# Designs tried in a protein design run: designed miniproteins, single chains, continued (2). Part 60

Each design is a single chain, and the fold is of that chain. pLDDT is the mean over its residues in the fold that is shown.

## One batch from the design tools (miniprotein)

Design m6199
Fold by ESMFold2-Fast:
Structure m6199 (fold): chain A 74 residues (1-74)
Amino acid sequence: MLTAEEVRAEVDRIEAEYKEQIKKTKNKDEFLKIADEAVRRLAELGNRADSPEARQYVAERIREIVKEAKKILE
């Protein structure tokens, strides 16, 4: 199980990799695949979190990525 501090560090790492990947994205389909993978990695991280607060933080970050993906689809 991961502490809240470890969860935040891993979220920051996943989000940094996600942002770097989307900068190199050629098209909408590639962007969606990158976003889906980031969401998947965050969901796995949330399952390893030892506190409700850490799980809630991960859920909020997933919601933000999903919102950004929806704006690009529109």
Scores: mean pLDDT 80

Design m6200
Fold by ESMFold2-Fast:
Structure m6200 (fold): chain A 70 residues (1-70)
Amino acid sequence: MAEELLEKGKKALEEGNFDEAVRYYEQAIELDPENAEAYRNLSLAYKKLGDTEKAQEYAEKAWEIEDRRR
């Protein structure tokens, strides 16, 4: 379930395993493409890895999903 992948990703972020966190969040998005939380966390993980372009891209996707809920 996507929620379990989000928990694994958050744990990986807390442990400093940013590449592992990216993989879990990407899997969560594959299962639930409307999960803004997964995109926000993926953006943070890419920022921690120094990939500012991907961090910006996923932050924008998260905002678009949030806007559609309104």
Scores: mean pLDDT 81

Design m6201
Fold by ESMFold2-Fast:
Order: sequence, then C-alpha cells, then structure tokens
Structure m6201 (fold): chain A 64 residues (1-64)
Amino acid sequence: MAEKARELADEAVRAAEAGDFEKAEELLREAIEAADKIEDKRLGAVLATAAAIRYIGIRIDLEL
C-alpha cells in the first residue's frame, strides 16, 4: 500500500536527520521495496523517487 511506503520514507528521513544513516538506508530500502509492490507502477515509481531525493537532500545538508 502507498501509505506503508510513505511511512517508511518519512522514518528514513527522520533517522537521517538524527545522524543514524545506517537505519535511514535500511528504512529507505524498505520504502522503495514497498513502493515497487504498488499495482500502479507510476505511483510506485514516484514514491520511490521522492524517498531517494529526500534522502540525498538530507545528506547534502549535513555534509555542508
């Protein structure tokens, strides 16, 4: 379900903001896997891409 992928993506973002990158990577991987199981392939791709972009943005913010 799209809701599960969104929850996992949000948790990954929070873990990254807390500096727990190992947990953030694991949660992001789970979010992408959950998004891949959505019947609407376009919606799944959008959610997976959004999760990846959020994670990259947080890493850049912390490396500055």
Scores: mean pLDDT 67

Design m6202
Fold by ESMFold2-Fast:
Structure m6202 (fold): chain A 65 residues (1-65)
Amino acid sequence: MSAEELAEELRRKLLEAGFSEEQAESAVNALLSPSRSMRLSAIHELSTVSPELGELARELAAKVA
């Protein structure tokens, strides 16, 4: 799956989980950030919401690393 496909799937699942469009976009941007600290923070936050969101977040972040 491409980074774009993963980002779109993550946005969809975040919206389903009750996040706003702005929150979903912010989370995806953090995961695509060149900053490791920002990516790790976003992975941690999403992992506390659900294991599935944490897994998708780690997968998307790995495309940048």
Scores: mean pLDDT 81

Design m6203
Fold by ESMFold2-Fast:
Structure m6203 (fold): chain A 76 residues (1-76)
Amino acid sequence: SPELDEEEREELVKKLEEELKALEEMGAPEELLEAAREALELAKEGKPKEAVAVAQLRIAEVLGREDAVARIRAAI
């Protein structure tokens, strides 16, 4: 079975889209935006949720966003 079921994937995609929008609104560097877009693409493709979570966690930590880290952990 895939690591992400359809419900988990849809919820994760929604949360990742919200995080990407927040990063865009705060004017994050393009390198961070590209990393966030890549993680979102992986989630949409049903790639391992742990790999997606690690990528998102790294982005949030680089930005110093404890709220984003908590949300990503809750999504997984």
Scores: mean pLDDT 68

Design m6204
Fold by ESMFold2-Fast:
Structure m6204 (fold): chain A 57 residues (1-57)
Amino acid sequence: SRSQEINRQIAEALRALAEEFLRKAEEMGKIDEKQGEFYRRAAEVAREAAELYEASI
């Protein structure tokens, strides 16, 4: 269905965003530990959101 296609695309985008946040966490963590933690937490939220959308497909 169209809803399943949309949810799949959202899940893929959220997975990509989570990977980007993890890369930023490594980069920023070397400069500012708190910023690194912020990006790691953001990546976790994006991953959990992706899993919710994947479960609805």
Scores: mean pLDDT 86

Design m6205
Fold by ESMFold2-Fast:
Structure m6205 (fold): chain A 55 residues (1-55)
Amino acid sequence: SEEERRRILREIGEKLRGIGDAIDEGIKKAKALREQGASEEEARKALLEGIAKAP
């Protein structure tokens, strides 16, 4: 039904927003590590860990 499709689309939207938030947090953490002199590899690992926490 259209009501059911609307519900599904809203749920997908909420999940995508959560993924975006997790990526943003991962980027912030990676940037902070690089500013502290961490290697590019360490920063990338932190970013991937942030993404892995996405809903």
Scores: mean pLDDT 79

Design m6206
Fold by ESMFold2-Fast:
Structure m6206 (fold): chain A 65 residues (1-65)
Amino acid sequence: SKSSSLLRGMALLEDLRLSGVAEVREENGKIVVEVRNPTEEQKKLLEEAKKDFEKAGKELEVKEV
């Protein structure tokens, strides 16, 4: 479902934050994730989170810093 997809996407972002490679914030009503030196596996998780957000009708902005 739409709500289930959003919860999964948020859980993936939290896992990346806890791994120390991502910072998550809200900016002007949009969720922004900043990532530093993600591994290939972590990049795939970011793509999955982005797809989960798109499926839920929400925007996720991903920035490499």
Scores: mean pLDDT 82

Design m6207
Fold by ESMFold2-Fast:
Structure m6207 (fold): chain A 85 residues (1-85)
Amino acid sequence: ELLEKLLKDPTLLEDYELLVEEFKKLSVEELEKLLEEKKKELEELEPVVLKKLKEGKLTTEEFNRFGLLYLEVLALEKVLAERKA
């Protein structure tokens, strides 16, 4: 649901594509390190954001921060998967 809402925004889809392009410039080692760091941040933030979303208490600022972090993780996973294939 949250991912579907993010990807329905043309601006966020464009941001995702730009992140994928930028991450393609990195080595596999840099991609793996960055993915580990961003996943850790996402794991800490996701349960808080999802709880607030269910309670109707999620602010626009919190949603945007989570959305950007989620897009960064998705872009890193896509680029890394393509490099390992």
Scores: mean pLDDT 77

Design m6208
Fold by ESMFold2-Fast:
Structure m6208 (fold): chain A 56 residues (1-56)
Amino acid sequence: AGAAELLQAGVDAARAGGSAAEAARAVKTKWDEAGVPLSDAQAAAGGAAASAMVGR
């Protein structure tokens, strides 16, 4: 539970005109704060997904 809220941080960063790297960093930071450490590759995948969602 809460995964959608943590991913939303990446979506919000992407909507603010942030790069895919900034979205990935936001996702990684929020998941690390929640006690779920992500690899850089996992964070990049999450950031890419968030950026794709913003294209609507």
Scores: mean pLDDT 70

Design m6210
Fold by ESMFold2-Fast:
Structure m6210 (fold): chain A 113 residues (1-113)
Amino acid sequence: HMEFDIGIRVEGDKLEIRVYDRDGRLLAKLTVENGKATFEARDEGGYVRIEVENGKIVRLEVGPLTDRIKRALKLVVEALENLIPTFKEEGKLSDEAYKALQAVVEELRRILE
């Protein structure tokens, strides 16, 4: 059984990534729109929220990190590292969206250290 299911949607300058558990519950969501990124991951024991504007973190909330949340964050990092170069090359990301996504990846990597 796969632990997580990932959904990715791109509409103009809006990018959305959602991560679901095996029971279809939302564990993590990333939204990038108008150069702003919002990331939230939550389960019964863990919580992370990151907000990025103008390529910089403007809000960071890190609660307890369950192993499940850590695995979900790692999946999001791996997905973004594979998708960002492709979407940028295909012209699907603005420069502002690209910078916002890079800031989210950098902070998620820091949280996972």
Scores: mean pLDDT 83

Design m6211
Fold by ESMFold2-Fast:
Structure m6211 (fold): chain A 70 residues (1-70)
Amino acid sequence: SLPGAFKSKVSKEKLDEAARRLAEVAAQHPGDYDAFIEEVKKLKEEGLIDDELANRIINSIKLAQQQRAA
């Protein structure tokens, strides 16, 4: 268990909504990393995720793209 020091400023309900929307995009557009990145940006703009979390997700996707292309 992590201490509360790393808890997002975003509520659990908003994080759950963000997770659902990302899962839907992944299901509708499998392997479409651009669509997934655009959804992450929308979630950040709507305040459903933190800037730091959004950047970490986008960086992880870009790294995954590079690993598959190599």
Scores: mean pLDDT 73

Design m6212
Fold by ESMFold2-Fast:
Structure m6212 (fold): chain A 62 residues (1-62)
Amino acid sequence: DRYLAVGLLVREGRLSRETAEEVVDLALAGKDEEAIRLLVERGGLSREQAESGVAAARELGK
């Protein structure tokens, strides 16, 4: 499920809490491309997985 992508990366230690908070903040600000870039570059996600992760972060962060 989409809401697992960012949560799994944090649990696996692949994405820091600090970077996860930055992704959520960018998603809530409508800066989807910047949030996607962080997930791809620092989380090691594909673009498709990063897009799903940004959508999930926005849903959880409202």
Scores: mean pLDDT 69

Design m6213
Fold by ESMFold2-Fast:
Structure m6213 (fold): chain A 65 residues (1-65)
Amino acid sequence: MSQDDRDALLQEVARIVQESPDAETAKERIRELLDEAVKRGLITPEEAESIYRVVERVLDERAAA
């Protein structure tokens, strides 16, 4: 797996988090992105779950503020 591809994926995740109007929309978009990345073999399902859990926590903290 290419480190550059992984870095590009993480940058896109960060962009979605920043540009999404609410936590629910961000979670939906990120889940779709991560599912596509797993399907393309860029990350494993375990890596996708780990990324999603971190994002969910960050978005929930932002929604609570």
Scores: mean pLDDT 78

Design m6214
Fold by ESMFold2-Fast:
Structure m6214 (fold): chain A 90 residues (1-90)
Amino acid sequence: SAQQAQAYYQGAKGAIGSTEQLTEAAKNASLDDSLSLNKKAKDTIDGGYKMVDQLTSLDAALGAKMKKQLDDTAAKANKVNAELEAKRNS
């Protein structure tokens, strides 16, 4: 339904925004807090992918657009995670 597609779309947008906020917070926190925030960011992005999968089944074009945005957000979060893991091992 259009209402269900709208709900998944808003959920995916929320996951992107929350992941960006958590990733930014992780960059500016202590190492221990950064690792915790980064884990929350990864959990949030996983939820976003589930919402995008549901959206794609209802609106393939919108789902594909949201998947691209989510992939870009995940790539940024993964880069920050790699930097935090490097600091942890230093």
Scores: mean pLDDT 84

Design m6215
Fold by ESMFold2-Fast:
Structure m6215 (fold): chain A 73 residues (1-73)
Amino acid sequence: MSVLERAGLPEKLANLLEPFLDSVLDVRQIGENVYRVVVDKSAAEDFKKKLEEQGLEYEAEERPTLVEFTIKL
């Protein structure tokens, strides 16, 4: 929470990430309303389902220990 609050993330994204904070490794803004979120692979499938439930556009790049999501708000 405190790291995300310091980063000035949109409330919608902050609320989406809140259940996964222990598994979120990095969050950065890469464009206007476009964010890169790196999630530990163990939580990535649940995070993906949450994105789909919210109707958000995203792309996922899977690596051995993590998944990088590019999310459009």
Scores: mean pLDDT 77

Design m6217
Fold by ESMFold2-Fast:
Structure m6217 (fold): chain A 72 residues (1-72)
Amino acid sequence: QPRQLSPVEQALLEYAEKNPGKEITKEELREFLKKHFPDLPDEVIDAIINALDPDGDGKITPEELKRWLFGE
């Protein structure tokens, strides 16, 4: 279902659109979020990472980002 994206979700979507086919690691995603949203709590960052990496392989694809954002 279409919905308004939060600033964090918009940043993740922009990353996915600019880096098609490029995987992001959990460490890179954490650094990205901390750099752009330094006041974001670690618990929220961990929740986002866990939601984006349900198979636990430590890598997140642009397709997984889009599925999480749009509920597919």
Scores: mean pLDDT 73

Design m6218
Fold by ESMFold2-Fast:
Structure m6218 (fold): chain A 87 residues (1-87)
Amino acid sequence: MEAEARRYREEAERAIEDATRAMGAADPDMAPVVGEDMRRGMDLAYQEALRLGYSEAEAARIMRLGALSYRHYVEALAAKKLAEAAA
């Protein structure tokens, strides 16, 4: 269980790094904003899960799911910005 919680936190951190890098390529000024928003959202999701009585591992799993969803959104937005700049 502790190893799973650590893995979920590591995957969430990688998702933030991936999203920040993708936005940095498309819009460098927005990269730190995206990183800050994702981290704040992950912290809120984790704390809310704990408040609702979930275990740390379950809270970390919920946080990771949110981070992956946000990463997909940011990567899609970054790809759209790059495509528009190339046209």
Scores: mean pLDDT 84

Design m6219
Fold by ESMFold2-Fast:
Structure m6219 (fold): chain A 59 residues (1-59)
Amino acid sequence: GPLRERAERLIKESEEALKKGDAQKAMNYALEAIRLAREAGDVELLKRALNLFSEAMKK
């Protein structure tokens, strides 16, 4: 559904920001993806978004 599609796009944006070295932008995208994944009830997307947020925090 729309929430899941949006969460997947935000996960990709977060991954791209990490590749570019923009940890703050990556964290912001991952945090929004976490919110949407929770609302959608998608456990796999939630895990992926949480892992990205954790990776971005390491800087």
Scores: mean pLDDT 86

Design m6220
Fold by ESMFold2-Fast:
Structure m6220 (fold): chain A 80 residues (1-80)
Amino acid sequence: SEKEKFEQETNALLDFLRSLLDAGDYERARALILHTLKILEKLKSNEELKDIIEKTLKEMLELAKELGDEELVKKINELL
């Protein structure tokens, strides 16, 4: 299903973000989170994806906190 594919894609994205942080590639991690937030904001009206979007936002919030990026933390919280 489209929902299952989306969940698989978001899990792969979160794994990749974790890998970027572990490698110290903070600029790419920030850029990817910002890009993903724009996509998730467009999808927020899709009720079938709501639980996956919220889970992804919460996990990206923890990564943004680990990055120490207060503006990114604020942007993610605005979508939750």
Scores: mean pLDDT 88

Design m6221
Fold by ESMFold2-Fast:
Structure m6221 (fold): chain A 55 residues (1-55)
Amino acid sequence: MEEERDVRIRRALGLLAAGKTVEQAAKDAGFPSVEEFERELRERVGMTAEELKAQ
């Protein structure tokens, strides 16, 4: 279900842009944990959540 995962990633990224933490963005976007959010980021973006925030 690629489209559903893409939507969740987009929501999480939008929440991060709005100033939420990685954990808050992951949970609010529907991910049960940061690890699962990071796994999806690696699949879609090729980066971890920590790597993205470190920029």
Scores: mean pLDDT 71

Design m6222
Fold by ESMFold2-Fast:
Structure m6222 (fold): chain A 77 residues (1-77)
Amino acid sequence: DTLAEAMASAARIAASKAGVKLTDEEIQEIRDAVLNDGPEAAVEKAREIARKKGSQETADLVEEMVRRAIDAVEAAR
């Protein structure tokens, strides 16, 4: 699934830029949220994980990059 992979990848990269390492389990939770609950639920899940492991600033960066990934996938159609 292109959207699930793009969103999970964006979350990992954004968190890494903020000095936060997301585990493979956390990345899988984001993919599962896209597939089962949709992209908005996955954005919320990614923000929650990033906030718990880092800060509100990390969560905001993760949301920004994940939303950019959604826009890029939608543009590619």
Scores: mean pLDDT 84

Design m6223
Fold by ESMFold2-Fast:
Structure m6223 (fold): chain A 61 residues (1-61)
Amino acid sequence: KEEVEKEIEEVVRQLAALSANPELVRQIMSLLRQAKKALEAGDYESALRYLEQAKALAEQA
């Protein structure tokens, strides 16, 4: 749980450097929101899946 939360914080931190593409930032924020909801529900597999997608988009921005 703490590992996933730490990864989410890392992606959020990187968003400041990635703000050149507002659409990607919006999509990343949506995926992070879904990851947090899955984490709250105890669905760690879905949380990791959403986090992985968010990280992939962050690398493209």
Scores: mean pLDDT 74

Design m6224
Fold by ESMFold2-Fast:
Structure m6224 (fold): chain A 70 residues (1-70)
Amino acid sequence: SRNELIEEARKLRAEAVELHKQGKFEEAKKLAEKAIELYKEAGDERSAEGVRLLLEHNFDEDAAVASVIG
């Protein structure tokens, strides 16, 4: 279901952030890319955009959020 896709995408996004903190940059990027695909499949373009910005800002959540607001 859509809700199941969104929940899986959230989990993958959170795991990607933790992997990046551990220095596992390649694994973090792969999980973040998977999260983007799941959000798109669910039709949640806003959340997909959020993860894309997170990737663009090297997993700096504050910088990614500032990019959406600014």
Scores: mean pLDDT 81

Design m6225
Fold by ESMFold2-Fast:
Structure m6225 (fold): chain A 64 residues (1-64)
Amino acid sequence: SIEQLKKEKEELEKQLEEFEEELKKLKEEGKEDSKEAVVLESARAILKAGIDFLEKLIEKLEKK
């Protein structure tokens, strides 16, 4: 349902905020080029793509 998709998007947005906070801490510690930072940046990119996909899907379903 559209409501389930909205909840899924909210959960991904929450995970994105957590990853951005962790990435910020790593950059403040001078570990921006660390393996951990690279992994988090990759995860952030995937989450952003997933959020964008869900947003567009919700818009298409609501346009009915």
Scores: mean pLDDT 82

Design m6226
Fold by ESMFold2-Fast:
Structure m6226 (fold): chain A 55 residues (1-55)
Amino acid sequence: SMEEEKERMIKSAEELLKKGLISEEEYKQIVELVEKGELDKADRLMKEAVLRKLS
């Protein structure tokens, strides 16, 4: 369901934040996109944020 996918994405973002792979500001943006149901944008932002951190 949409709600289960939202929960999965928020948990993934929390894990990335705990690992220092995304910033607090990036985490907030991801959560906002998830709450709006913009899951494709949230996923893209998570991937881009991690790639920036690892580069």
Scores: mean pLDDT 87

Design m6227
Fold by ESMFold2-Fast:
Structure m6227 (fold): chain A 73 residues (1-73)
Amino acid sequence: SLLEQIRKLAEEGHKGEALSFALAAASIAKKTKDYEEAAKLYELAAEIAEEMGLHEEAEELRKLAEEARKKAA
């Protein structure tokens, strides 16, 4: 899955690239109204951002994930 590919990139030490891919994919999912996928991608992006020490960005991304989850329901 796309989520597994992005997570593998982060695990292999390419956290910045993985974060960029997660954000791009989340944007596409949001535009196509695939809010469930967008929520998962924003949550993954938040995890990667937190691991990189980007605490404020991670919190913002978690809020975007929550907004997407509400639209999916």
Scores: mean pLDDT 87

Design m6228
Fold by ESMFold2-Fast:
Parts: C-alpha cells; structure tokens; sequence
Structure m6228 (fold): chain A 67 residues (1-67)
C-alpha cells in the first residue's frame, strides 16, 4: 500500500539521516520532500521514494561540507 511505502521511505530517511549526522530539522526536510512526491504522484514506487530520500540526504551532506 502507499501507506506502507511511505512509512518505509520515512523510516529509511530518519535512520540514514541520523547515521549521517544530520539535524532533526534537516531530516524533517527530507521527510517533507518524500511526502510531497507521494502527494504529487500517489503511484510512486518504493524504489522511487527511496531514491528521493537518498538524493535529498546526499544533497544535505554535500551542503554541510561546504559550510
């Protein structure tokens, strides 16, 4: 179900974000991005949601390295 896909993607984002040393605010931004994708495309696959999570997390890590 979409609910199960969303839950899995959000749990991945939280776990990986904490592992990468991101703040709660940064992790929430990734969660919000995943939710926006689901709202705009309810037929999104789990793989697509996990890809959004990974790309968003990588972008935040890259931004931190430049600060």
Amino acid sequence: SMEEKLKEALEFARKKGKELGLSEEQIKAVEDAIQTVVEQDPDSSLEELLTVARVSLDGLVESQKRK
Scores: mean pLDDT 82

Design m6229
Fold by ESMFold2-Fast:
Structure m6229 (fold): chain A 90 residues (1-90)
Amino acid sequence: SMDALEAIEAAIAAAEAAARAYVRDPSPETLKAMQDALAALVAALDAHLADVPAERRPELAGRLSRLLQMVPSSNPYRPRLEAYRDQLAR
């Protein structure tokens, strides 16, 4: 549904902004903001992924791929986001 897409797009935009802020100025505060935004994104994907229109899935997969380039390899949300990216790319 469009509401599901809007919820996911809002969460991914917030995560993209927080990740960019962390890359630009690494600090405990920007790290926490990125972690909080990634947690919210995982929650949005858990709740709404099944309701995303098929034609919008490749775009979201691309956005997750780009976001993951900014997320540290040690981040605990990384494996879940990679799984969602792969699911959306199908």
Scores: mean pLDDT 87

Design m6230
Fold by ESMFold2-Fast:
Parts: sequence; C-alpha cells; structure tokens
Structure m6230 (fold): chain A 58 residues (1-58)
Amino acid sequence: SDAEEGERLGALGVVLAGQGDAAAGRRYATKGAELLERAGHPEAARNVLRAVEAAIAA
C-alpha cells in the first residue's frame, strides 16, 4: 500500500542520511512523505521529513 511503501522509503531515507548521504536521504524521504500524504497520513509525512533533517544535522 502507499502507506506501507511510504514508511519503508521514509525509513530508508533516514538511514541513508544517518550514513552521510544527505542527498539520497532527502530523495527517499521526500518520496516516502509523498506516498504517506497520498495515503491520508500527513502527520507521518511531516515526521519522516523532520527525521531525515535531524539525521543530517546530527
């Protein structure tokens, strides 16, 4: 489902950002957030985007 795929892509984005790939992290997190918004989960989408930026800033 879009919600499950969005969560998976969001999690992948955060992991990649934490490993030092900010560009890939943002790409996957953005795609995940887009799918979560489409699935009706805007708060989850915002949480994914906050988490990737936090991982980049760490």
Scores: mean pLDDT 88

Design m6231
Fold by ESMFold2-Fast:
Structure m6231 (fold): chain A 54 residues (1-54)
Amino acid sequence: MITEEDIVKGLVDLGFTEEQAKAIVDRMKAEGKTPEEIAEELARRLGVPVEAFK
């Protein structure tokens, strides 16, 4: 199960700051997206496999 913490860590590993990563996740949660949906959308936008966030 993908958690918000996994997504934040994945974004930081990709070069985002922790503050930027948290802001992105919080915005997408406010849009009604689950952690899995957030990971899939970010993987698509960044051109990385979704496993980067697992």
Scores: mean pLDDT 82

Design m6232
Fold by ESMFold2-Fast:
Structure m6232 (fold): chain A 68 residues (1-68)
Amino acid sequence: ELAAFAASLSEREKELLRLQAEGYEATQAEDWLAVAEQLERLAELVEDSDPELAERLRAEAERLRALA
């Protein structure tokens, strides 16, 4: 179980870094709709471990979507 947890954690860390990089690229292009989509995906990934962060990410995504 610990080995499975460590593997799961590593996979989630890689996915989080990938989504952060994609969000940063979208920010550079001023594509706020794409940034909002990446924040929603990130929120889904962290929802179980950090629900407060997930809620903040979803709120920010909605704000950016409204500005797009």
Scores: mean pLDDT 70

Design m6233
Fold by ESMFold2-Fast:
Structure m6233 (fold): chain A 73 residues (1-73)
Amino acid sequence: SAREEALRAVNAELTATARELAERVAAGEISWEEMLRRLAEKAEEGARRLEAAGDLESAEILREDARLLRELA
């Protein structure tokens, strides 16, 4: 279904982004704070995509995750 495809794509992109950003922090290229902000932005993008696909529950979870990431930044 479109919802399952969207959820799979969003999860894959978030995992890849988290890995890339963690590598950049380890390399000294970006701060921990910058990593958290970029992850929050990506989670908000993912939430919009899930909401558009009709997965309101997963979208709400990602919006909450984004809020927590911004608080930690």
Scores: mean pLDDT 89

Design m6234
Fold by ESMFold2-Fast:
Structure m6234 (fold): chain A 75 residues (1-75)
Amino acid sequence: SLKEKLEQEIKDLEEEIKKNPNNAVLYMRLGDLYLKLDEYEKAIEYFKKAIELDPSNVNAREGLKYAEKKLEEKK
């Protein structure tokens, strides 16, 4: 299923992060995968980590705004 595929991609990316813990792009990708799973709080955490490591990462900043908007819409 799509969910199982996304969960496997998350596990693979988490293993890559263990090897490269300061790579902002990996955290941005992890945030995007959690957005696809509708896990907005986790997506926010990882986009914030990506921005902390690389404040110039436009995709992480846009992902954060989107995830925050989706989380607010659930209230």
Scores: mean pLDDT 88

Design m6235
Fold by ESMFold2-Fast:
Structure m6235 (fold): chain A 55 residues (1-55)
Amino acid sequence: SVREETLLTLLTATLNSSKYVLEKMEKTSKNEELIAQNKKGVEDLEKRIAELEKR
C-alpha cells in the first residue's frame, strides 16, 4: 500500500509536469479539443490533491 504523503508528492509532481505541457501546447498548438482535454485532466488532478489534503 502507498502512503498518502508519497501519493500526494507524486500527484503534485505530475500536476506540475502536466501544467507545463499544457502551457506549451496552448502557445504552439491549434488543437482546441486536445487543449480542453488536458485542461480537464489538470482540473481532475487538482481536485484529487485537494481531497487528499483534507486529511
Scores: mean pLDDT 78

Design m6236
Fold by ESMFold2-Fast:
Structure m6236 (fold): chain A 66 residues (1-66)
Amino acid sequence: APLPSDKELRATLLVMRGAVAKLAKDYEEAARDYEEAADLLEELDPELAEELRELAREYRELAEEQ
């Protein structure tokens, strides 16, 4: 199997960081991390990118309620 691309590794780290931010209720950071991960994955995995953008939107809305 080929090594994951730099974009895939960065996206994975951003998703993990976003998940940690979500647990801390840092919804603005979670939204930013998921949105950045989605941008990196847009051409590699557009379905996952769309899912991450939807999550980012939801967490951004939660951040506005704080």
Scores: mean pLDDT 82

Design m6237
Fold by ESMFold2-Fast:
Structure m6237 (fold): chain A 74 residues (1-74)
Amino acid sequence: SEIEEKIEKVEEEIRQVLRDYHAARAAGDTAAAEASMQRLLKLHREYVDLAEEAGIPLSEYHRRLAEIAQEVAA
């Protein structure tokens, strides 16, 4: 469905932003790390809105976000 496609796209964008954030932190690039954090906050809001629209329970989207964080940095 369209909403599932949007959720998957946002999850992929969150994965990429988390990778960028960790890379920036490792490089000591505080400006890039800050930009990544701002992007992550925006994506998190979009993700929550889409999850609510899809009827995904709170526990399930928290689990998905935790899995994404674990995949990219633990």
Scores: mean pLDDT 82

